# Ledger of designs, part 9: designed miniproteins, single chains, continued (4)

Each design is a single chain, and the fold is of that chain. pLDDT is the mean over its residues in the fold that is shown.

## One batch from the design tools (miniprotein)

Design m12302
Fold by ESMFold2-Fast:
Structure m12302 (fold): chain A 61 residues (1-61)
Amino acid sequence: MVSTFKSMMDDDKSSDIAISGIKKNKDKLSPDTIDQMKKAVKDSKSSDDNKKKAIDVIDSS
């Protein structure tokens, strides 16, 4: 799951879908999974702006 998310974040077109997926399912994810998703965002090949957007969505609740 986390590795798939990281791969989606590496692709500009799929990164928006990955971020939307987290936003919709955040309440169903454990804190450990959320922390792993944040690390995957930081380790991804996404732009700094896109990484910030993803982290902001993850941290918003």
Scores: mean pLDDT 74

Design m12303
Fold by ESMFold2-Fast:
Structure m12303 (fold): chain A 60 residues (1-60)
Amino acid sequence: MGLKAKVIEDYEAKKPEELTLKKGDIVTILEVVDEYYVLVENEKTGEKGLVPKKYLEEID
């Protein structure tokens, strides 16, 4: 089961592998890729992509 996180600030994707997120969106963390990025799934859209960890706050 992936860890859930809340998006704390809007993020616009800069590369095809990245995901655009809106503040308040809930995501599931699927994988920690490196020091700066995680692979997530947006629960609202079902889209998967990389986002910077600093835009997420872990929840339940």
Scores: mean pLDDT 81

Design m12304
Fold by ESMFold2-Fast:
Structure m12304 (fold): chain A 87 residues (1-87)
Amino acid sequence: KKGEELRKKWEEIEKLNQEAVDYIDEAYARIKASTSVEEARQLKEEALKYVDETIKKAREISPEGEKAAEMVKKAAELVFDRALASL
C-alpha cells in the first residue's frame, strides 16, 4: 500500500534527522566548551562532515529526505558559526 511505503520512508527520515540533531547538539556543546578557535573549527568541520553523510543517506531514501537533511545542515552551520563567533 502506497501510504504504508510513505510512512516507512518517513520513519527512516525522522530517525536520520533525530540522529543528526542529537549529534549537532553534542557538537555545539563541545564547540562552546573548546579552549581555542582552532579546536572549535576542527569540531565544526567534523560535525558538518557527519551531516553531509546524513544528507547522502537521506537522498537514497527520498527527495523529501534530501531536502529535510539540507535544511538541518543549514541550521547546523548557523548554530556552529554563532558558537565559533562567541569565542
Scores: mean pLDDT 76

Design m12305
Fold by ESMFold2-Fast:
Structure m12305 (fold): chain A 119 residues (1-119)
Amino acid sequence: MEKKEELLKRVKALLDELRARYPDVITDEQYQKLLEMAEKASEKALWAFETLLHAVRALIDRAEARGVRLTPEMAQRIFEIIEKALKEAQKGKSDDEIDAVTARAVQELRALFAEAEAA
């Protein structure tokens, strides 16, 4: 099992990377709220967070390859999906429950990007 401190460091690095790539799209308020949620998260919730951030990065890279750019509206919807998933993961009493929450959030993110690519 990974130490909570190393998970938190990786989550913060992913958030910093995304904020640096999209400074015009990801707001300071969204970024600070995600940082605060990461600092308060359990080890398993941090694992879910890292999984969701990797999924977001992969979906953004795929969308950009198809000529679709991340918009402020998309960033807000991504933020809402992640925030909801992290709140549910933090309440999760088993690894299976947290895995199910994470999987649902990944599918919601995929649906959001599919919608944007279809426009």
Scores: mean pLDDT 84

Design m12306
Fold by ESMFold2-Fast:
Structure m12306 (fold): chain A 89 residues (1-89)
Amino acid sequence: SALEELRERVGEKTARELVGLAYAGLHPDSPAVQEARKRAEELEEELKKRYSPSIATAHAIGQLFVDLMDLAEKASEEERERAAEEVLK
């Protein structure tokens, strides 16, 4: 499977991150993906009130990656395979 090939090439942790990103790219109109992006933007603006812009942006991006990985993990096996295939292109 594409997911198995990806895990063999980059390791499980990096494979999960890449699958999360590819899943978001394949499902840009998904309400869940749009909500994850919106939460990241809101978090960045909130953090900018107390921290430097660079720190706020880095933390918001990190949280977005965690949310996208979680969405991909909860997706069907078929959807995860399609995301892995997109990464392997």
Scores: mean pLDDT 86

Design m12307
Fold by ESMFold2-Fast:
Structure m12307 (fold): chain A 56 residues (1-56)
Amino acid sequence: PLLIYKEGGNLVGLGLSYSQDVLAKLAHTPRVVDSIAEVVEAAPSMKDGEGFILTG
């Protein structure tokens, strides 16, 4: 699984096992999704510090 979050106006992807510290610093609890399409659809409306956990 990947953590995908917004930082400095850009999407950043990290392997979830290495993202625990980043998860603690996010503005909101990331939503779990099973498709990259859901992340892409939400990306224009995301704010810095918002993210998704991609499981698929």
Scores: mean pLDDT 76

Design m12308
Fold by ESMFold2-Fast:
Structure m12308 (fold): chain A 99 residues (1-99)
Amino acid sequence: SKEEKINELIGKVLKLLSEIYRLARQTLTPEQVAEVERVIKRAALELSSFPDMTVEEAKKAADEILARLREVLGDNPEMRELIDKIGKYLDEIIKVKEE
């Protein structure tokens, strides 16, 4: 149940990352898209470890994921909205882990 909820929330984050990547490919330069792809791939790898992380480790990883996304994409309002949604789902994962 708890693990299933975490995996469902991870799936929602991964879907939002895919939407960010789709938008990036349509709006950014090839060099910028390569940077975004690197950040997204790293985030996906870290997310796969969230079920096995402590609450403290998950909080740190979530903050770092959001910081990296905001650094490469934070100047775009549509990207900021998607990143903020990711932040809400990451917060929900942490709350599920605390229970």
Scores: mean pLDDT 89

Design m12309
Fold by ESMFold2-Fast:
Structure m12309 (fold): chain A 60 residues (1-60)
Amino acid sequence: SHARRERERFEIELERGVEEVKAAVDKTIAKRNGDKDKLKKIEAEHEEKLKELEEKLAEI
């Protein structure tokens, strides 16, 4: 139903928002610590998670 699809879309967008905040916090900590390897890992994991969410959103 339309209402169910709107809820699913909202839940995915909410998860994306939470992921953005988490990644921003983790990146800030890694930058402050000068940990370039951890920063690169965080950026790669963040990009992959956003791709998964985009694919889920496209299926709705």
Scores: mean pLDDT 86

Design m12310
Fold by ESMFold2-Fast:
Structure m12310 (fold): chain A 62 residues (1-62)
Amino acid sequence: DLAAEIAAYRARLTADPRDAEAAFNLGKALAAAGQPEEARGAYQRALALDPDFEEARAALEA
């Protein structure tokens, strides 16, 4: 359930705002839910938290 996954990753980021993995996974779930603008923001946050996050960089280039 994408809505439940989005809620879970949002809760994880509320508890730990510097969790780059949670930001990236939130982006993937948002993209799958048809929210590409919010997904891009989540990927940018992941890359800002971890500049070497290759998967987040690749997602922004797609």
Scores: mean pLDDT 84

Design m12311
Fold by ESMFold2-Fast:
Structure m12311 (fold): chain A 58 residues (1-58)
Amino acid sequence: GAKDEEIAKLLEELERLEREGVRAAVAGDTATLQRYQARVKELKERLAALDPELYKKL
């Protein structure tokens, strides 16, 4: 359903941002890392609203 599709998309973007965040951290790119951390927080808050039980496992 639409909710499951949205959750899957959020999880995919979170995984992508985690990989890019690690790369930015290794490169010492603090500005990029801060932007990724802000986006991760936004996506996690949306995930918490859609599926609180799944969010607790992140």
Scores: mean pLDDT 81

Design m12312
Fold by ESMFold2-Fast:
Structure m12312 (fold): chain A 58 residues (1-58)
Amino acid sequence: MSLEELIKLIRQVAADLIAQIRAAVAGSTPEQKALAEQKIAEIEKTMEETIEQLRKES
């Protein structure tokens, strides 16, 4: 697997997870939606940090 393929896979998996979280809380309270967006921000940060590490190791 190339670095580009691995980065694409990581982004795809993260996008699918984020979409599932947003769908799950769509009918929920404002507090639950706020918590979901906070967790999504954490996922996005971890994804970008992982991608940066992969680029440095290449």
Scores: mean pLDDT 82

Design m12313
Fold by ESMFold2-Fast:
Structure m12313 (fold): chain A 71 residues (1-71)
Amino acid sequence: MKEELERAIREIEEYKRKLEEEAAANAARARQANSTMSQTALDAFEAYERKLAQEEAERFAEEKLKAVEES
């Protein structure tokens, strides 16, 4: 039981890191591709991508922890 919880925590941390890296890469790509967009729009897009990454990481964490509780 404890090993399952430790595994879930590791998977949550790794997934969160990957989502944050992907969000940063998406924001950087948007800035490079959309030089004609306003800085405000690019900043809003970056904030939106980071928010989606955070919400997805939280959902993933909740699902993983719930699965451990049901085990």
Scores: mean pLDDT 77

Design m12314
Fold by ESMFold2-Fast:
Structure m12314 (fold): chain A 63 residues (1-63)
Amino acid sequence: EEKEKKEIEEYIKKLEEQIEELKKEIEELKKKGGDELEIQEKEGLIALLEGEKAFLKKKLEKL
């Protein structure tokens, strides 16, 4: 139980780091007048990762 909670917390942390990296990439692309399709693709990936994070947080709450 404790080990499983720690594993989920570590995975959530990794997801948060990936989301932060993608957000920084989007900001750089916007600043440079970058490719709108690339921005939309990264925004979609953030939404997917945030969904996984929400699911894991809900699972952690019930453990």
Scores: mean pLDDT 82

Design m12315
Fold by ESMFold2-Fast:
Parts: structure tokens; C-alpha cells; sequence
Structure m12315 (fold): chain A 86 residues (1-86)
């Protein structure tokens, strides 16, 4: 699940098509839910944080539509991180 999360994060950052980016953001949120179910909590937190950092960096140079899509993914990942850190 961690490898899929990171691959989807890189794909979303690189995706120029708004419709495909929206689909990737949805898949990324689902992958984050799967990562949160992983028994290795420390590895899960590290992977979610790495993905979130990459999305945050990409948002700084994104247009409005891409920034909205990235924000949806960031919120999903931040929710899973908050749950894991409780």
C-alpha cells in the first residue's frame, strides 16, 4: 500500500489533465486509507507525510483547478495522519 500511495502521489503531481488529476486524487485518498490500516504505523506516518509534502510543494506552482484537486488529496491525507497520530 505504501508504494501505491507514493506512485499515485507522483502521478497526481505530474498529471496535466484536470479530469485525470481528479480521478488520481480520489485514488490517492483511498490509498491513504489503506496505508493507515498498515500494521507498521511509523512507516505509514512517514509515507503519508512524504506524500503530503509533495502535494503541498506542487500546489505552490499549480493553477486554480489543479490546486483545488491537490487540496482535496491533501485534506484526505491529513485526516489519515491525524488519526494515526492519536
Amino acid sequence: PIQRLLELTDALVAEEDVEKASELAHELVRAAEEVAETEDREAAIAALQEALDKLTAAEATADFEKALTLSVAQIGLAVQLTILRR
Scores: mean pLDDT 81

Design m12316
Fold by ESMFold2-Fast:
Structure m12316 (fold): chain A 68 residues (1-68)
Amino acid sequence: SAEEAYERGKELFEKGDYAEAAGKYGEAVNLDPEFAEAWANLGRALEKMGLTDAAAGAFAKARELDPS
């Protein structure tokens, strides 16, 4: 499920496995494209990898879904 992929992504991010975390967050947003928190955490993982443009896109999507 999207939530399971998201939780696995969080575990990987906490361990510093940013590329694998981005993969799991990517799986989460593919399964649930409206999962704002997964988009935000995807952006953070991509930022840690130095993928600035990709990170900006993920953050923009997260903001669009949850502008609060």
Scores: mean pLDDT 85

Design m12318
Fold by ESMFold2-Fast:
Structure m12318 (fold): chain A 117 residues (1-117)
Amino acid sequence: SHMEEEGLKYYEKGMEALREKKYEEAIEYYEKAISLLPPDSEKAAEALYNLGMAYFALGKLEEAIEYLEKAIKAAPDSEIAPLAYYTISLIYRRLGKLEKAAEYEAKSQALLEKLKA
């Protein structure tokens, strides 16, 4: 659809901004992409993951976790899900919440094993 084509263009602009470490611009573009893409699509999950990564890079740790959890919910059986779990574990480690970090790292590893089977 025209909306999905526009969503993909904003996704590409977000990726370019992320590569240039323009994290605030990347956030704006990915938010636009997510609003235009089908919510349960792989590309929406990728955009949500990248949005979480941009917030993480800016030190906005709570927002980063929220978007990474949304990425997992959008595509729970995709390769994005174990990556998002692992990234959440890194954020909890940075917050000093070591038990939470271990929990999310274990979730990432369990899902990777399940996807390899």
Scores: mean pLDDT 89

Design m12319
Fold by ESMFold2-Fast:
Structure m12319 (fold): chain A 118 residues (1-118)
Amino acid sequence: EVIKPEKFDPDLPAEEQLERLRKIVREGVEQAMAALDAGDTERVVEILRNLITIASEALTTSKDPVLQEAAGEILRIASEALRVVRDPSATPEQKRAALREAGERIDKVIDEAKEKLK
């Protein structure tokens, strides 16, 4: 699925921007898990690089410090998952665990950011 950069409007409510990031990450992790199960490691790498790009755009374009912090954490988590997926010594189980853990950690980052916006 093609993710449009113009989905990130810095004038949108911060909570709406966070929920947009959540949806993108959840869909990305599901697609990455499916690609991994199909043995398509290059597709997993493409998906994670796309998530890193989107998080980087959110970090650089957001004017809200809570959104900047959340985007920075998402960028870090996705980059960690990419390192595991690209490691030729990592097992398929380790790669799958890294993707699942990245999705769970990002959900928590977004939940914490939404709480800070109250």
Scores: mean pLDDT 82

Design m12320
Fold by ESMFold2-Fast:
Structure m12320 (fold): chain A 97 residues (1-97)
Amino acid sequence: MKEEEEKKKKLVEELTLLYIETYLEASKTLPEEEARKIALEKVREKAKELGLSEEEIEEILKSLEIAHEIAKKLHEIGEEIDEEIKKRKELEELLKK
């Protein structure tokens, strides 16, 4: 792979992870639309700091639609895991009598 392609790939991966992390954190306290706006804004700010052009930023933001669906599913899975942990704690308390 060309060095420029590797650098761009790492950059896209970093921005994608930033989106997912920001969305998951914001979605704990905010509705989906507001959490998405905060995550998109963080990615846009980071991309500008890294010297990306407006066109490159728009391309990345379009690719983040898939990242958004992944982040949304991870949030739903996280809530399901928390519910299972809560059930397990209740079961352990019942056994301790």
Scores: mean pLDDT 74

Design m12321
Fold by ESMFold2-Fast:
Structure m12321 (fold): chain A 62 residues (1-62)
Amino acid sequence: APSAEVLEAEIDLALARMRLAVARLEKRRRGPTPELEAEIAEAEAEVAAAEARLAALKAAEA
């Protein structure tokens, strides 16, 4: 069974991806603005960090 830390990391990744999807939807609705581009860049960084954390936790269980 996956560890509690892996499950938590999977939830964190899902939330980060949802945040990115919302930011991208707002850009489609409003067009590109500096604020939306910054939000998308931050959300992309959060997704990358969450993916790296999940990968590291899964590697540590090997």
Scores: mean pLDDT 84

Design m12322
Fold by ESMFold2-Fast:
Structure m12322 (fold): chain A 104 residues (1-104)
Amino acid sequence: DAFALGETGKDSALEPLLEALSSPDPAVRRQALHAITLIPNEELRVDALIKVLLEHPDPELRAMAAELLGLLGDKRAIPALEKAAREDPDPRVREAARRALKAI
């Protein structure tokens, strides 16, 4: 949520995690993505995972974001998962998005 200007700590926690997703260390990137799933604000959490699914350069992280969105079961993720299933250049990401859609 880019406009949650009055929320203490939550936006600050999300920004370092989004930066950690750009780490050259794949273990750090995976830990950051897992930490995003622990954000108690459901809207902020789902929006952050959708951003990773559609925009992150690492196909491994995009596939993991699709799987996590499926596990969370939030219907707000459906349009992003449908887009990834049709348009993502990596076939593993497309398959992960299709599996996530079946889980929702």
Scores: mean pLDDT 78

Design m12323
Fold by ESMFold2-Fast:
Structure m12323 (fold): chain A 67 residues (1-67)
Amino acid sequence: SAEAEALLAEGERLLAQGRYAEAARKYLEAARIVNPGIVEFLGEPDPDVPDRAVAEGLRTLIRLRLA
């Protein structure tokens, strides 16, 4: 959807700037649109998982769903 694609683009920009936590939030919003059910299993952010890894994982998921 256009909304998910816009959020993905915003996340990509934030990721390029090293703003991993902000990028992860935008990617999570996009993931919520393309696969609502999966977000329920993610719960609250795990403090032991680096924000960069979270952002990159969500980015990959969203790109696969939009392809």
Scores: mean pLDDT 74

Design m12324
Fold by ESMFold2-Fast:
Structure m12324 (fold): chain A 78 residues (1-78)
Amino acid sequence: SEAEELAARAEELAREGERAAEEGDLQTAHKLYSEAADLYRQAARLAREAGDEELADRLVKNLLAVIEKAGEIQEQLR
């Protein structure tokens, strides 16, 4: 489904963001986590529109996790 395709892309961006953060590239990490969050938001909306509540709930949990990571990086960049 389109929701699953967007979720897979978001997962890959989140992994790339984690690698960037481990390497100390905080600007890249923040960008990647923010892009992952946008894709998780889109995927969760599509999952709900399709009636897949279980997928939507899982995607919201993943969204909240990457938002938290992006916020931590944002604090370090101030």
Scores: mean pLDDT 88

Design m12325
Fold by ESMFold2-Fast:
Structure m12325 (fold): chain A 59 residues (1-59)
Amino acid sequence: GSDVLLRVFAREAGISLETAREMVRLVREGRYEEAAEIAAKYGVSLEQVLSLVEAIEAE
């Protein structure tokens, strides 16, 4: 489920589950600039966050 994908992403990226959820929420709301800013802060690319959202939506 999406919870498993979020946990795996958070662990691999070295970020909190709450941070991963926030990035996904911002992308889903079309707030790409804000998502990119948070991603950059944690060493994650916007492309990685977009891939996560696509994987969650493919469930």
Scores: mean pLDDT 83

Design m12326
Fold by ESMFold2-Fast:
Structure m12326 (fold): chain A 90 residues (1-90)
Amino acid sequence: NAKEKAQKYLEEGNKAYRAGDFDKAIELYQKAIEYDPNNAEAYFNLGLAYLKRGDLKKAIEWFKKALEIDPRLQLAAYLLKVLGADVEIP
């Protein structure tokens, strides 16, 4: 089903990220969110991959989306604050 496909792409994206292939990780995380748009971890990891590529604006965008889905992602809130995004840490 769609959630199983999303999980597979998330796991493959995580493997690409650990290998340092951030472009491939981005592609795989985008596929994960296409199959499960409520997967906060996929948005958070997509943000991390953009951050590793030096794309600060996209990193901020995806960290914000991850927090919209799961407000308990304190690391995403912290990274947004560090990156100069207008987000208050509760």
Scores: mean pLDDT 84

Design m12327
Fold by ESMFold2-Fast:
Structure m12327 (fold): chain A 76 residues (1-76)
Amino acid sequence: SPLLEEARRLVEEVEKLYEEIKNDPNATEDQKLTAEYLLNRARKLLERIEASDDPEEQERLVRIIKGLVNRLKELK
């Protein structure tokens, strides 16, 4: 499924952004905890997409993961 492939790519981007924040010596503890929360949420959304047979639900969940990517990019 193109949506499942997009979701997996987005979660890989979330994981990369999380590692960047986690390994940043200037990132606060709150920023690192927020990044971990967003990573865990993205992974759970991917599991939901993989379990879903509804393409409309899959598209909605992909949009949520895109929002999580943007939130991670906004962390300083």
Scores: mean pLDDT 89

Design m12328
Fold by ESMFold2-Fast:
Structure m12328 (fold): chain A 66 residues (1-66)
Amino acid sequence: EPEREALRRRAETYRQGAENAEKLSDYYKKLADETGSQEYKDMADSFETAAKRLRRLAEEYERQAA
């Protein structure tokens, strides 16, 4: 069972990371819309990309833990 527990913990970490990155992406998108700042738009895009990657990793580890 230690192997499945390790996979579950890793999936949980990646899922939390994805959720946080999604929130940051939304936050910077709002700032970009309000300010017209390219830097905020770039940050939003970066966090959106990171969120998708982390979500894929979470799904992969969840499947392995099943």
Scores: mean pLDDT 85

Design m12329
Fold by ESMFold2-Fast:
Formats: C-alpha cells, sequence, structure tokens
Structure m12329 (fold): chain A 71 residues (1-71)
C-alpha cells in the first residue's frame, strides 16, 4: 500500500535525523524488500526509545490516519 510505504520512508528519515542510523538502515531495507509494514514496525520500536511523549503521540496519530485511509 503506497501510503504505508510513504509513512515508512518518513519514519526512516526521522530515525536518521535522531541519529538512529542502524534502525533507519533496517527500516529502509524492509521497504526495499517490499515489506512496508515491517519498516514501520522497526521505525516505531526505535522511536519509542528516544522521542518525547508529545512527538510519539503525533507519530501515532499519523499512523492511525494512514491505517484508516488504507483499510
Amino acid sequence: MDKIKKFGEKLAKLLEKKGLTEAAEKSRKALEEGDPIKAVEIGLDALTKVLPHDELQKVGDELQKVVEETS
């Protein structure tokens, strides 16, 4: 699904910006392998360890929107 792939790419960029280069690399590899859901899961797991609550809430809200629009 194109929207989930786009969201995965956005998360990978955010991971790189936060210095989580290994997680960003794993997420991008999952996208290249055609598994955007796995890419999103990798990104979210890594971000939950470094982002403050308000930023995590924004990411969660965006994910919910993507899921609702692609269901």
Scores: mean pLDDT 78

Design m12330
Fold by ESMFold2-Fast:
Structure m12330 (fold): chain A 82 residues (1-82)
Amino acid sequence: MLSEEEAKLLKEIFPDFKAEPGRSPLAEAYLRLGLHYLLEGNYKKAIEYFERAKKIAEEEGDEKLLKEAEHYIELAKRELGE
């Protein structure tokens, strides 16, 4: 479950955010938070949120979101020099 701070941050950064039907809303929210930190250049925090999105997507069988999270983890690691 998102913390109150994470939910507030998501709403402030992505005010038009709407979870797609059939997707995990929690995993999608973590993916969006990771994208925010990725765009800010905070690659370590971005990876943390993408890893959370990945774990929830794996548990819920959301293959599309799982692949998106894996893709962004690799991008963030490359930017970090890993």
Scores: mean pLDDT 76

Design m12331
Fold by ESMFold2-Fast:
Parts: sequence; C-alpha cells; structure tokens
Structure m12331 (fold): chain A 87 residues (1-87)
Amino acid sequence: SHAAEKRRERLLDAISDILATLKPLNVEERKKVRERVRQMTLEELEAWIDEAYKEAKEKYKDNPLTQRKIDILYKRARELLEELRAL
C-alpha cells in the first residue's frame, strides 16, 4: 500500500540518519549512505548497523559518555529495523 511505502521510506531515512551520526559524515557522504541503505536487504542493513556500532565503540573506547550515546543510538537503530521487518 502507499501508506506502507511511505512508512518504509521514513524508517530507512531514520536508520540512515543514525548511521550518519555514528560516523559523522558530510552532505555527499550522507547522500551515499541514504542511496546505499535503500538498495540493501534487511540482512545487509543489520550487518551494517552492527559494524557501525562496533567501529564507533572502538573509536570512543576511552570516552564512557560517548559510549553510552552510541549504545542508545544502536538500540534505536535495532528497534527501527524490527519495525521495518514488520511491514
């Protein structure tokens, strides 16, 4: 349905924004992330979310406050992915 297509697009864009926050990106890089996310399977998207989380945690391993923010973003991305699976 048209409503389901709009909901899917909103969920994918929200996941893209989280990925861009975990690895700070310029406008061109953000465009590439959004284009790539739209072409991915759910399994590929899950793998990218998990890899981005691991890379962010390693980069900020000595910063407990940033680590906590990364954990919150990861949880939100996983929740959005489950909403996407339910469509």
Scores: mean pLDDT 84

Design m12332
Fold by ESMFold2-Fast:
Structure m12332 (fold): chain A 91 residues (1-91)
Amino acid sequence: GPETIERLRELLRRAEELLREGRYREAMETVREGLMLALRNAPEDIELISKLIGLLLRVIGLELDVEWGGDPEEAAREAIELLREAIELLE
């Protein structure tokens, strides 16, 4: 619904601010929270739910890659784009 989309856009703006501040882990955590919110409020559409689960799993993969020595800035940038994709899917 509109309230969910507005909240997701707020989380997207927050993640972008955290990225600019070099707070990459918090940016990725904010993206994951947004994707969880998207999943909880998704309509009963198996294709949409499947795509949202795929985006969430990709964010979790990025967080794990950072723990194992990956570039946290690159991971945070990619995570933010995954949240943007989720918002477009729900519009």
Scores: mean pLDDT 88

Design m12333
Fold by ESMFold2-Fast:
Structure m12333 (fold): chain A 53 residues (1-53)
Amino acid sequence: MEDEKAIEETREVLKKQKENLEKALTQGFSSAKYYLKLIDEEEKAIEEYRKKL
C-alpha cells in the first residue's frame, strides 16, 4: 500500500532527526530535549495510525 511506504520513509527521516537532536543535546543545546519530545509524540501517532491499517 502507498501509505505503508510513506510511513516507512517518514520513520527513517524521524530516526535521522532524533540522532541529530541527541547529538545536539550532548553538546549542551537544551532546546534539543523539547524537539526530541515532539519526535517521540510523532512516532507514537504513526504507530497508532499503523494499528488502524
Scores: mean pLDDT 76

Design m12334
Fold by ESMFold2-Fast:
Structure m12334 (fold): chain A 84 residues (1-84)
Amino acid sequence: DLKKKLAEKVEELGKRAVELLRAAGLDEEAKKVEELVEEAVKAILEGDLEKALELLKEAGEIAKKVEEAYRELETAAALVERAL
């Protein structure tokens, strides 16, 4: 249940980041972030929180061009790091 709740929250924050990137016209970056968030959610459900954290940090680096999107991904990464 805790892993599912963490995965759901990370997916929610990741979707917000993707929407913010698309709103900024960064469709290629949005697609890459979406793929990394999907992999991170899968890693959380599989119990690999270290992999999920690495993927979310990578997504954050891509999203840095849009501060609000970067902050959403930083929040997601912080939640995963606290669960480690």
Scores: mean pLDDT 89

Design m12335
Fold by ESMFold2-Fast:
Structure m12335 (fold): chain A 90 residues (1-90)
Amino acid sequence: MEEVIEKIREALKKASEAIDNGDYETAIKYLKEAMELAKQLEKEDPVGAKAIRDSLEKAIEAVKNKDYGKAARYLTAASLELVALEIERR
């Protein structure tokens, strides 16, 4: 699980950097990668995994709709959910 959490964190960081750089196709790529990784957490933490995936899905929709401010907010929400999941397991 720790390796999956770290990979999600890296994907979220790369998505955030891509949004800041105006590389929205790369941002969507990393958001989708983070969603796929979050599915792997579903067996161990279905509630936390769903919260992360819901935020990432909304972030992808926001990027597609060119609402980059809303995308950044959902990305932050996903990052906070990831931190909460890590704290609960330490």
Scores: mean pLDDT 82

Design m12336
Fold by ESMFold2-Fast:
Structure m12336 (fold): chain A 63 residues (1-63)
Amino acid sequence: MEEAKRLAKEALEALKKGDVETALELLSKAVLLEPDNELIQEAYIALALDQDVEKAIELLEKV
C-alpha cells in the first residue's frame, strides 16, 4: 500500500507537469502492487485506454 500510494502520487505530479509517459509507467507499477485499489486501477485505465488525462488526475487526487 505505502509503495503503491507513493507511485500514484508521483504519477499525479508527472501528469500535472504534462509527462504522460512517466505517469503511465508509474501507474502500471502501482496497479501491479495493489491490483485491488480501485482508484489507482481506474486512473490507469483512464490514462492508458481512454487517454483521459483530466480524469486520471481527478482519480489520483483521491488516493
Scores: mean pLDDT 82

Design m12337
Fold by ESMFold2-Fast:
Structure m12337 (fold): chain A 59 residues (1-59)
Amino acid sequence: EKAERLKAVADYAIERGDLETGKRIVERMREEAQRARDSGNEELAKQLQAAIDEVEKKL
């Protein structure tokens, strides 16, 4: 799953102390969430937003 994969990459970067990469992945997730909303894919948009919220709690 796309949202799950992006979250895993962000979590891994943050765990290694690479907060800059974590923030970049969050920005990419926001772009993907917007594209999902624009395309009417509300399910993917919700999954991406949930992943963003979880990652931001760790930053």
Scores: mean pLDDT 80

